# Designed miniproteins, single chains, continued (4), part 19

Each design is a single chain, and the fold is of that chain. pLDDT is the mean over its residues in the fold that is shown.

## One batch from the design tools (miniprotein)

Design m12630
Fold by ESMFold2-Fast:
Structure m12630 (fold): chain A 61 residues (1-61)
Amino acid sequence: SREELIREVVEEALELSKTLSEDEVFRRMMDRIYLRGVELGLSSEEIVEIAQEAWERLKEL
């Protein structure tokens, strides 16, 4: 689901944030969302919305 994808990506990004720069974490997060979104059959618009929500959620933690 959308929420499962967001949760998975945010959890991965938090782990990566321990060793990688913010720019590198952002790049890997976006790559993951794109690849998983395509695999799940999501539209480009849905992928962008998920990316925005995931990044906002990460910044609030």
Scores: mean pLDDT 83

Design m12631
Fold by ESMFold2-Fast:
Structure m12631 (fold): chain A 92 residues (1-92)
Amino acid sequence: MKEKQNEIIEKIIKEIEEVGKRMDSAPLDEQRKLSEEFDKKLEETIKKYNLTPEQIKKIRDYRNKVVMKSIADKLIAIGDEIDAELAARRAQ
């Protein structure tokens, strides 16, 4: 039955969401480490449960969506902070 595989996929999706949330709160260097550690765990999980190529694609697409959004949001925030810092230095 599809039930056990669906439970595994739901668990992986939840773990992706948790990693994304942790990355949103972390500096860029830590985001990279969190992403790399999660990718290793994800690869082990995929191998362990022998997921189908379709399931693997769905999981990877969702991971990429969550991780890329966190990185993009952080880069925008850093840009804004740099702009504010430059404005403050110019005011001195």
Scores: mean pLDDT 78

Design m12632
Fold by ESMFold2-Fast:
Structure m12632 (fold): chain A 94 residues (1-94)
Amino acid sequence: ADELREKADKAFEEGNYEEAIKYYIQLFKENPKDPRFVENVFKLAKAYYELYKKTGNRVYKINAISLYNFLLRIQAPAPYYEEAKKLVEELKKE
């Protein structure tokens, strides 16, 4: 789990959002008890958001909205909740 998280985080930091998405999905599949679950979901959503901004591809927009709405539904801690709400509203305006 930690190795996949490190690979995902590094890809995200480097702006390689497609690779980051791949590793975050693998992390969820292989470690369902990750204590950073909420943070990992938020980063996955952010990676889709950044790909949408770069490409205009609506599939990435839909995936970002879905993941942000998931964070709102589970009442994620305030920092993640507030940012997710803001980004969902921004994405829906287009």
Scores: mean pLDDT 81

Design m12633
Fold by ESMFold2-Fast:
Structure m12633 (fold): chain A 83 residues (1-83)
Amino acid sequence: DALDGAAGAFEKAAEAFERGDVVTASNYLTAGLLLASVADLDPETRERIMELVRGAIAAVDAGDYQTAAEKFRELAELLREAS
């Protein structure tokens, strides 16, 4: 299940960012994005996912790993609701 896989990957990315493990977090983020990209999603859900991803990436770029983790958890919850 691509949506469940993406959600799990984003949850693990959030956990890794919270402990400052940027390499592991980046790997899980990449996996989550890849799995989400092949999922069959309605346009509204896709737009919400893209907004959360942009916010999370902006937080990572700012060094705000707590905000990034929060957004990745929101993204995981949204994907589980969509599955």
Scores: mean pLDDT 81

Design m12634
Fold by ESMFold2-Fast:
Structure m12634 (fold): chain A 94 residues (1-94)
Amino acid sequence: SLAEEVIELAKKLIEQGKPFIARILAETYARHLAKQGRLEEAARVYIGYGKLFNDKRAIAEGYRLLAEHYERQGNTEKADEYRKKADELEKEFK
């Protein structure tokens, strides 16, 4: 997927000693996908780079986008699951 390709490119940039460029690339792409309504792909990028940078806020944002994605599909059970995951992560940095 495009989300996986962005995360792999981010990993390569980190290996090249360019972590700031990797973060900007991943975050910019994730925001652009979210603006286009591609919530599931945006969520995968946020969660992926959030794990690479140990950024709990990015991971929580990804879970929020997954919750919205499943809510739009009428899958309330998965939407509630991801909302709870985001809430628990937010307690760790608030």
Scores: mean pLDDT 85

Design m12635
Fold by ESMFold2-Fast:
Structure m12635 (fold): chain A 89 residues (1-89)
Amino acid sequence: MSIKEKAIERVRELAEKYGLSDEAIQVLIDAVEKMIEEYEKTKDLQAVNDVIAEAVRKLEEMGVSPEAIRAFRRTLAEIAKEIEKEKEK
């Protein structure tokens, strides 16, 4: 399974746990795809972190709970490290 497929599964499972809407799940999937694209383009974790910040902002605007926001921020940060490790080797 690709890193993208693993990351998407991970965010979907977490989103189901927190009862997120389909729209919020799509924001997370789009964020994972953009994180991979930005890292491949720039090789810069700061660019990836900007994608995470934008995704979190969208989830907050959608009324996602602070507990879920913390969980997703952590999970996306872990995915960012996995992307770096995979693409730097």
Scores: mean pLDDT 82

Design m12636
Fold by ESMFold2-Fast:
Parts: C-alpha cells; structure tokens; sequence
Structure m12636 (fold): chain A 100 residues (1-100)
C-alpha cells in the first residue's frame, strides 16, 4: 500500500542518517577524499529529506534508490578500503529497496 511504502521510505532514510553519522563520528580515514565523500553524502541525504514532502510515495522510493546509488558511487570512487566498505553496505540497502 502507499502508506506502507511511505513508512518504508522513512525507515530507510533514518537508516541512511544513522549510518552517515556513524561514518562521520567514527572514521579513522582522514584523507581528503573520504572527508569530501562524507560531506557530499550529508548534502545528498539532506536534499532527499527536504524533497520528500513534495513527492508521491512512488517518487520518494525512486528518489531514495537514486540517492543510495549516488552515495555508493561517491564512496566507491574514493578508492579507499573504508569507501569500498561503505559502498558495499549501500549496495545491500539498494537491493533491499528494489526487492520491497
């Protein structure tokens, strides 16, 4: 149902915020590339959050999938072990969203 889809989108958005906060607060990789990736991730997630009230449940799900794909790309392109780990976790979230 549309109500279930909206709740699901909000639940995954909360997961993304929690993961991002953990990455920002606990990262030991202080390379410019990783720090820039974290800042870009914060901006993308905040932009998604701001757009959600204007989107239909289906549009919100599509935008969330796009955001997760962009986040995975950003972290993969750092070329660091931490970036790879973060990208792999985001890919699993993407698969879960597409299966829902």
Amino acid sequence: SEEQLRRQVLAYLAVLYDLLRDWILNTTDTSDKVLEALEKAWDLINELYKELPSLTPEQAREKLIETVEELAKIFRETGTPQGKEVAERLEKIREALKAA
Scores: mean pLDDT 78

Design m12637
Fold by ESMFold2-Fast:
Structure m12637 (fold): chain A 88 residues (1-88)
Amino acid sequence: MEEKKALYLGAIEVGDLALKKYKPTPEQRKKIAEVLEKYKGDLQKAVDEIAKILNISDEEKKTLLQEAADRLEQDGYPIAAEALRKYA
């Protein structure tokens, strides 16, 4: 997998897990989708903006990144998982 695609997949997984865990409003969901499109190649900016939209703490952000990384590894995407773990 190309590294840029792995970073984008990592950001998508964080977004998906955030939707399941935090049950954000329709407006927050729209903003998260816009962030994922805007920052396709920039995992750190995508994750930081998602955390701001959800108004979560740095500890909650770290937990979200770790859970997303574990899911990606289980799904057979170890490069994307590693990118999230390095950022967490």
Scores: mean pLDDT 80

Design m12638
Fold by ESMFold2-Fast:
Structure m12638 (fold): chain A 65 residues (1-65)
Amino acid sequence: STEVDYQPHPDATREQARAALDRLRELGRVPPALVDELERELDVTDDPAAVYERVTMLLRAAQLA
């Protein structure tokens, strides 16, 4: 089995991305349409880590504002 202690498994990354999207929606600092777009992207992407990074950047920007 493939397991890396410092690197999240793709399934774990997808779960974290969904949690981050939920937090982003809760903050209300970005348009709901953008959150909806990111949710759709996460559902169809083969690279959930890219979506997670994007959401994390948006969360960080929202918290710094």
Scores: mean pLDDT 73

Design m12639
Fold by ESMFold2-Fast:
Structure m12639 (fold): chain A 62 residues (1-62)
Amino acid sequence: TDSERLTQLIKDSLLEEAGDSLSESEAEEAGRRATQAILDGDFDGASDIINETLEKAKKKGK
């Protein structure tokens, strides 16, 4: 489905950006949450989920 495709794209993008600092499980969960927010029309919420996930990964990677 389109939602599964969006989840996979967001997950892959998060893993590519964060590398070893983000687990596949964390990226998958963030991808699902962000996709749901997009489907609900909450683009600000989706952006917040993505940015929070990347910021958390950044702090753990340092």
Scores: mean pLDDT 80

Design m12640
Fold by ESMFold2-Fast:
Structure m12640 (fold): chain A 59 residues (1-59)
Amino acid sequence: GPIAQVRECLKKKLPAEQAALALGILENNSDLPTPVILGLLKQVLGEAPAALARECLKK
């Protein structure tokens, strides 16, 4: 499913710890709009890792 593809993308673009945090944010906040989720990713991971996670969400 779409979440499995995002998970694999995150594992390839981020260190394991940051990929796990990003996946947790996506799974726990799947009901929120994408811009809100991107804001949460930036708060938790920082700007550069959040930008890499955003690339996984564009697909």
Scores: mean pLDDT 77

Design m12641
Fold by ESMFold2-Fast:
Structure m12641 (fold): chain A 85 residues (1-85)
Amino acid sequence: GMLITKTLKIVAPKDKIDDVVKGTQDAAKKLGGKVTVLSSKDIPGTNLSVTVLKVTGKSQDIIDQVVQLSQKIAQQHGGTVSVIP
């Protein structure tokens, strides 16, 4: 069957971004989805890092739940999550 895919951009403090990424991966795994890290880099002149993730799942409901949980986890760690078109 066709997999549904979304790309997420996570921006969080350098010491917190790994927790946001891991939390997103764990959420996806529990829901039957998959998260792949596409890129990760520090933002020069700041204490922030950016990680770009690919989220895949068998249904839109799985993708939507992973995105919502990722946004909540990021907020708890002083970060943000946005969907890349």
Scores: mean pLDDT 87

Design m12642
Fold by ESMFold2-Fast:
Structure m12642 (fold): chain A 89 residues (1-89)
Amino acid sequence: SVDDIAQQVMKYLQQMTKAKTLEEFQKLAKKVQKLAIIGYEIAKDKGDDETATLFQMVRDMAQVGTNAKTVEEGQKIAQMALDQLQNFL
């Protein structure tokens, strides 16, 4: 379900804000990106445009996070995504 995907995304985003290495961060960012794509498709199929837009935003933030050059940069991106997702739930 969309709710299950949103909860899993929030869990991974929280783990990303605590990641101690760039490698661990990038692995989590890729997981978030894949889940956000699935969440987008499910929301879109249900006609839930607001939730679809939220998952598209999370996907885009995760893509930026995958390109982070430092853990600190990545953690800031993950925190921003987490804050936005929490404000809509």
Scores: mean pLDDT 83

Design m12643
Fold by ESMFold2-Fast:
Structure m12643 (fold): chain A 102 residues (1-102)
Amino acid sequence: DPEQEERDNQIIQEAMKLMLEAMRKVREGDTETENEAEREAYESAKRLEELRERMRNGADPAEVLKELEKMIEEGDPVMRLQQAIRNGDYAAMVAEAERITK
């Protein structure tokens, strides 16, 4: 269904934009968020950056991987969307994008 595919693609694009903007804000130290979706994306991006920084500082990769797996299990929106993209699972990308954008 072309109309449904266009709608689904728009939702995925909106979620990706929120994710990328949240990651940018975390890197720049900008804590300002306009709505709940931005706040949730920011919190997820902040936790991911903290884990990345721990790895740079010599943390055990196995412990970092465990924390990433825990984030996915706990329903972290950024990690679940990234996992769906990595797996090429379009249905999961749509579902996680809808959950992020509400």
Scores: mean pLDDT 77

Design m12644
Fold by ESMFold2-Fast:
Structure m12644 (fold): chain A 101 residues (1-101)
Amino acid sequence: PVDKLTPESLKALEEMERLAELGPVLIREALEVLENEDDKKLEELREKLEKLPFPLAQALARKLDEILNTKDPEERERKIKQLKEQLKKALERIERARKSS
């Protein structure tokens, strides 16, 4: 998780701190939308995430946009499953870290 951070980047640390509260909420919302496979809800979530000035939110918005632009149903389902798995692991890691603090 540290490979993208310079040790001296105060802005990156402040960004991570802001995402510590919002991140789990966004991940849970994304998982709920992905479980329902509702294109309209995926589009609404993407638009919401694009408005947030956080790299993690922007990266998630790009993944949702990629899914929405995938016309092959099998490829789209694969991308949804992959993103769900990544988000579940991220959520578990965040929740575990919070309980350890």
Scores: mean pLDDT 70

Design m12645
Fold by ESMFold2-Fast:
Structure m12645 (fold): chain A 69 residues (1-69)
Amino acid sequence: GAEEARRAGEEAGRRAAKETLDKGGSGAVALQAGYDAGVEAGKRLGASEEDVQLAGIAGAAAAKKVAGL
């Protein structure tokens, strides 16, 4: 459901953002990586298109926090 997709997206986005920043990427690149990782996490769950979008947004939000944006 939507909550599982959001949680999966948040975890994936946080990890992707941390990895991007550790490799010298910018905050903007980390934000994009967080969104993309969230979307992929939602897709792996077999979530609906709406829940995949929620996972992406949650991933981007987690990335924003990690990047200090």
Scores: mean pLDDT 87

Design m12646
Fold by ESMFold2-Fast:
Structure m12646 (fold): chain A 98 residues (1-98)
Amino acid sequence: DLVEELKKLGVDKVITIDNATEESLKKAEEEVKKLVEEYLAKEPDKQYNIAVVAKFLNEEGKEVTAVSAVRAGAEGAPLTAGEKKLQAIMREAAEAIE
């Protein structure tokens, strides 16, 4: 379960979109940007990781997943194991969609 794995990797927020469309993905990007601004306004000295998990139905009605990750916060903070895992998941999901 992708969402549960992302939560275990220590992301601050996971946004899920079922039956994602191009429009719903753009709205999710706007929501992520707003959350980043809110988090940085609250505690600008901390690192924040936000993941967006979008699920699509292919021509056969099978679910395909795409993941986008956003990192914001403390300057110079190293990549976490969670961020590296998110990159791996994103690559795999992108290849499955294409």
Scores: mean pLDDT 64

Design m12647
Fold by ESMFold2-Fast:
Structure m12647 (fold): chain A 62 residues (1-62)
Amino acid sequence: MLSQMVTDAFEEEIARGIDLSSIRSLEEVRRLLESRYGPETAERITAVLRASRDAGREAARR
């Protein structure tokens, strides 16, 4: 059940217009998440961020 709450919080951060592609390194993001949510949850969120970044690269609409 925690994964749903984490997904909601993560989605809320994206909704604030946070440009995840501007983050220099996914490694830094993973470390931040690991300290807050633990290693397993951090890895899952990092995977989502990685997929989002890849999708954004293909979007290139701006």
Scores: mean pLDDT 59

Design m12648
Fold by ESMFold2-Fast:
Structure m12648 (fold): chain A 79 residues (1-79)
Amino acid sequence: MAKEKIEKAAKEFEDEAYQRALDAGVPEDVARLIAQNARDAFRIAAYKALNEGKSLEEALKIGKETAERVFDAGLADVR
């Protein structure tokens, strides 16, 4: 089911983003917030793409690209 694949990919991105933020020297509480914001952006962008008639593959790509931008912005805010 498309929802399950999006939720799994978003969760995997959250886990990776959290670790990347910690590796960048961000405190654990802030790293968690940055990772959660990136996950939420992934989910929102991916579901929007599906609702617009895009394929699951395109939705996952758009979700990841959006999550990467939100993650980068979150890191910039704490530096």
Scores: mean pLDDT 87

Design m12649
Fold by ESMFold2-Fast:
Structure m12649 (fold): chain A 97 residues (1-97)
Amino acid sequence: PEVKEFTLTVAAGREQSVVVDLSGTVTVTAEVVETTGDGAIVVLERDGVLLAHTPVLKKGESASVTVEGVEGPLTVTVLNVGDSGSSVVKVTVTNTS
């Protein structure tokens, strides 16, 4: 399996995205390492189509979402929830052969 790891810091009212070029069954695991606001959501999209998202994650919480039959690049977007603070989110993206 290929594994890609990102640590993303997102401020209030902002988002940060990474594009990952993986195929097959792709699992995205998000962990909120730190937050000074209401937490974060991680969204998985392809070609502007929403494939999956996590629930709102608070400090120390993690969630995984899995999508099957992936062909080509996926966009992983981290959104800070609420109008104040910031969140630091560790995102791990793994595929299976």
Scores: mean pLDDT 82

Design m12650
Fold by ESMFold2-Fast:
Structure m12650 (fold): chain A 93 residues (1-93)
Amino acid sequence: SPQDLIKQLQEQAAMYRAAARALEEAIRLLEEGKVEEAVEMLENMYKSGMVSGAKEVADAARESREKGIELARRLLEQQLAQAAEYEAKAARL
């Protein structure tokens, strides 16, 4: 039904918003120099299936904090863009 589709789109948007919040926290930890805590968080995001790209960010952060932050910010923008797209689709129904 249209209402079930709207709910599914909203739930998908909420999942991307949750992933974005988790990435924002990982970026904060990296900026504070808490690399091991950030890497653990990113690896948990990858293992849970929340963010597939989180593994590459974790690997980058271990080699270079600055590179990890750069990749995490790109991944964050991707999550926010997906959330906004699903929210817009739901709003059009």
Scores: mean pLDDT 90

Design m12651
Fold by ESMFold2-Fast:
Structure m12651 (fold): chain A 98 residues (1-98)
Amino acid sequence: EKEKVEELLEELEKKLEEALKEGKITEEEAEILKELIKEVAEKALKEGKDIEEIKEQIKEGLETIIKETKEAIEKIGKEALSELLKKLKPLREEVWKK
């Protein structure tokens, strides 16, 4: 089951690299998103969540983030992506607080 989570994380990282290739995110932003996704997955595992539930949450969350990022870039440009990243950073601290 841990192997399935690792496969999912690799697939998610691949989607982020695809967005980077298309110029929809920067290399620095892609790296931040990868770390955030890994931390979310690790926390879910620690909470004893079902592996299928973990997969669904991560896959759905990442697809939403990528979609919203693409839509924001098409409409407003890279400045909107920076704003989204700032919102994710506080969420990370809140979720991983002791």
Scores: mean pLDDT 59

Design m12652
Fold by ESMFold2-Fast:
Structure m12652 (fold): chain A 90 residues (1-90)
Amino acid sequence: MLSEEQKELLERIDELKELASQLDKFARDLVLPLLDELKKLVPNVKDLDRFKEMLDAIKEQIEELLETPLTASKVTGLVLQIIGVIETFK
């Protein structure tokens, strides 16, 4: 059974997926599978506060990509940040 905090994290990741779906196809195709991998980690996350902090940082990067001209470096930065979260909590 998932805790209420774990359910909140799943809802936050779904919010990130909705935001990421608004990115161009190249960025979207890279980011959405990584967000799905984050969802798979939620039941096993022990440090929920740190995971939430890392999700908030990912949200800020996605929002920046939606508001500014897309660059390969920004997309790469977001991808590496999500991979870093996955590796930290895997």
Scores: mean pLDDT 83

Design m12653
Fold by ESMFold2-Fast:
Formats: structure tokens, C-alpha cells, sequence
Structure m12653 (fold): chain A 87 residues (1-87)
């Protein structure tokens, strides 16, 4: 279902985000940027599916979480890209 696909994308986004944070902490900025970009893409996909197929308060909450997490991934991507540019 669309909900199951959205939940899979949310889980994928969470995994990429965690990988990005670990890579950034280790100083692997280029790899961290790739993971934050992948995270943002996965969360964006979840947001689109949940927005299109929203029928419950729970789905609205998941959509809002996907949006917030996408924004967080984008902010971390921007920070890492700025650090790469400064090096």
C-alpha cells in the first residue's frame, strides 16, 4: 500500500540520516553529504505519498514528521557542503 511504501521511505530516510551523522562526526564530509542528500530524498518521497493518500490524523502526523526530518536533513547537508567548501 501507499502507507507501507511511505513507512519504508521514512525508515530508509532515518537510516541514511544516522549514517550521515556518523560520517560527519568521523570527518568524512563528502560521504556525509551523500547520505544527507539520500535521507532528504527518502523523506521527500514519504511526504509526497502521505500527502497524496492522507485520510487520518496519524497519516498527517507522519507527513509532518517526514517534512520536518527532510528539512533537518537538508540543513545538515547545507552545513556539511559549507564545511567542504571552506576546506
Amino acid sequence: SALERAEELLAQGERYYAEGQALAAAGNLEEAATKFRMSGTAYGGAERLLEKHETTEEMRELRDRARANRDKAQANLAAVEAAIAAA
Scores: mean pLDDT 88

Design m12654
Fold by ESMFold2-Fast:
Structure m12654 (fold): chain A 64 residues (1-64)
Amino acid sequence: AEPEGIPGGAIIPASATDEEIDARLEKVREKILSYYRDVLGLPDEEIAEVEKRIKEAFDILKAM
């Protein structure tokens, strides 16, 4: 019973587009991180920077 306030999170079908985009972006993110970790052998510190930049890029894409 949570009729009070605005429901948290985008669970409704009206947000299906965001959910689909998020799922796709997560797949891309994992691929990029896997490449940097497994192929380039970057340390955790560098991987954290890559994750940060990916997040910034995805935030921009979602805002467009």
Scores: mean pLDDT 68

Design m12655
Fold by ESMFold2-Fast:
Structure m12655 (fold): chain A 70 residues (1-70)
Amino acid sequence: ELEKLKEELMKRAKELGLPISEEEIELTIEPLVLGSQAISSGDEELRKKAEEAAKEAEKELKKKGIDYRS
């Protein structure tokens, strides 16, 4: 489940001393959970949603890294 995976990743990030927020972890794992569910269910619509979620997460992470105001 998304919540359990989020907790596992937060625990790992904290142990490694990574400055990662709960929001950033959630953004990262959501596409992975959706992708896993799409594969197990064989739902092509869900697979497309997982792919789109992955692209959105990538865009948001990229914008957070380069969102610099003059």
Scores: mean pLDDT 66

Design m12656
Fold by ESMFold2-Fast:
Structure m12656 (fold): chain A 69 residues (1-69)
Amino acid sequence: MILVARVVGKTEAAKALLEENAEEATLVVEKEISDLEGELLAQRLLAEVAVRTGVPASELEAVLERLEE
């Protein structure tokens, strides 16, 4: 799953803030999901990505709701 890359592509604020971190955040999300089995962990990993990239999880959640998948 490339969750953060989608978020960055859908929001101006998230894009600007994650622009240099998107690659690192994307790798973290993808690797953790593949290692730790998916969907259930993806929700918790979103918080870890937020901490690592500096983007608030609430902003990421709002974007995901509009983005859908």
Scores: mean pLDDT 51

Design m12657
Fold by ESMFold2-Fast:
Structure m12657 (fold): chain A 82 residues (1-82)
Amino acid sequence: SAREERQRALSRRVAELDERIEALIREGLAAGVPREEILAEVEALVREEMERLMREYGLPEDTAENIRRGLLGRAAELIDRL
């Protein structure tokens, strides 16, 4: 169904964003960029991409906030582990 196709597309976009965030973190740390600066870049990227996803998929605010928190939480955890 169109709903299932849209949900799969959204899940793929979120997974791709997670991969982009991980690459940004790993590359930044390898280049000696301060962790606070890397986190600020990740936060800016997530804000911009979430605004696009909200417009493209018509996401309810609660759904968008849950996705945003998940992305930022995973990013912070990865930075702390590396």
Scores: mean pLDDT 86

Design m12658
Fold by ESMFold2-Fast:
Structure m12658 (fold): chain A 64 residues (1-64)
Amino acid sequence: SMEQQIQQLLSQAKQQLSAATTPEEAQRVMQQTADQLWDLGVPMEDIGLQLQQLGDYWRELQAS
């Protein structure tokens, strides 16, 4: 289903973010994820919310 594809994509994004050591690397992961969500037909507002959550996730990893 689309929901399963979105969850798999977000899980992959989180794994890639765990390896991202710079803001520039994190931004590339988030941009790639946004493009993939757009290709799946996810609305732009929902993509924005997912990117906010991924950004928060990455910042929390850096703060730990």
Scores: mean pLDDT 87

Design m12659
Fold by ESMFold2-Fast:
Structure m12659 (fold): chain A 67 residues (1-67)
Amino acid sequence: SAELEAKINEIINDTSLSPKEAVEQLVKLIQENNLDTSTTTRILVTFMEKWGISAEEAANMFLEALK
């Protein structure tokens, strides 16, 4: 939904958050809304590009937040 996309963009663009805090908020949003793999992958890629984080580091942060 447009509201969900706005929330995702707000988190990714929030410069007051640490990478860990941003990932924890994104993972919570993904879980609460039961987002599919394609949407989750898009969020991960956008986060990586915005924050300058490698694919390995971003994947590890997301996996850790899912525990």
Scores: mean pLDDT 80

Design m12660
Fold by ESMFold2-Fast:
Structure m12660 (fold): chain A 76 residues (1-76)
Amino acid sequence: MLSQLLEEGKIDEALEYASQVKLDDDQIKALGDAYYKIGKYRLAGEIYLQSTDYDLVYFEAPRYYYKAGDYEQAAG
């Protein structure tokens, strides 16, 4: 469902879904990647921070924050 919403360009619906339910790590990665592709780098980083996967939070989220120009979040 989530990946289909993102592929169809229904970003607002995907964001609503993400804000109201707990996503698994695969869904978090897919949503974060989708935001990165549309240039919403900070939102991509924020989505990755919801993951229970330490590697996604530690390695992937900082990358997106740097792209957004928010180096404090990327460094922490």
Scores: mean pLDDT 65

Design m12661
Fold by ESMFold2-Fast:
Structure m12661 (fold): chain A 61 residues (1-61)
Amino acid sequence: SMEELLESLRALAERADQFSLAQQRGAVATAEYLLSRAPEEYRPELQAILDELRAKLAAAE
């Protein structure tokens, strides 16, 4: 379900600093793809997850 995907992505974002740069870039790409396909009701939460992933990637570079 979308709720299960959001929970999984939130958990991934919380732990993103523990992953390699390649893994963090993959997570950003996955979140971007899901946001492009998401129903409008889920877009704000997916955007927040994507913003967190991007911020952590930028800090790790």
Scores: mean pLDDT 81

Design m12662
Fold by ESMFold2-Fast:
Structure m12662 (fold): chain A 74 residues (1-74)
Amino acid sequence: MDAKGQAMQAIEDAENRAVRGYILGDAEAALAGAEEALRKAQEALKNGTLSEEVGQRIIERIKRGIAQLREIFG
């Protein structure tokens, strides 16, 4: 798998952990997974592994998810 594929997979794995935390009602796990996904997406954009357009879209999606999780869990 190329560097872009590996970065995308790592972001998806972190987002999947966030979703599992949400389903289980585990606010800490849900937020940790979402924040890990955001960090990985930001690093991939900064390092040029993701294009600016793709990286920004992923970051915006994850930020919306984090905002929703914070609203749900208070």
Scores: mean pLDDT 84

Design m12663
Fold by ESMFold2-Fast:
Structure m12663 (fold): chain A 118 residues (1-118)
Amino acid sequence: MLSLSEEQIERFKELLENPVPVLSDEELRKLLEEALELARESGDEDLIALAERALELFDKDPLLALKLAASVFVRQGDLLSAYEIELIILANFPDAPKDVQDSYNLLKKILLRQVEKQ
């Protein structure tokens, strides 16, 4: 299960062609809640702890919180959701550190390769 579904391929193409809007704090918090739900469904205690930490950090360090949420999706193999979070970080935090840009570029490269291999 390393290939993207047809729906995931269409979503990835939409993300490539359309700029991600700046999101509200409420919308950003929902992404963290989604990461926590995914971690809970996995039953992985380390991922649950990571997602809970992201929610706890959001009010103090929203950039770090979103980076942790992206890490949860990556560790679950949901690279498309991780890529979308990296795009959201870059749209909402124009001074985001180089590691965010590097993660974005790596995820984009992996997703493009997965689309090309189908």
Scores: mean pLDDT 80

Design m12664
Fold by ESMFold2-Fast:
Structure m12664 (fold): chain A 96 residues (1-96)
Amino acid sequence: SADIEAVREALAELEAGGEPLEGVSREDALAAAEAVLAYLRGADPLEIVERLARHDPASPALRAVLVALYLEHRSEEIEAALSEEVKRALAEMLAR
């Protein structure tokens, strides 16, 4: 519950404040924060991955959430839901 409240407060601050991270758009940061909040509330990780995979796969914030969900659950269904662009970006990230 404390984690959910912390994420909710961070989401509200992102909606009211400036850029959350250098090179990350507010829209992408909000989508990432909402995905994390949904996950903490018990949403299906696969549904979250499928929703985020429809956004810009080059977004660092969205990519970080997708990678975290994949590493936590490591399911074939989640892997299949990742776009080829996200899979390529993940491979490049893990190689560094």
Scores: mean pLDDT 60

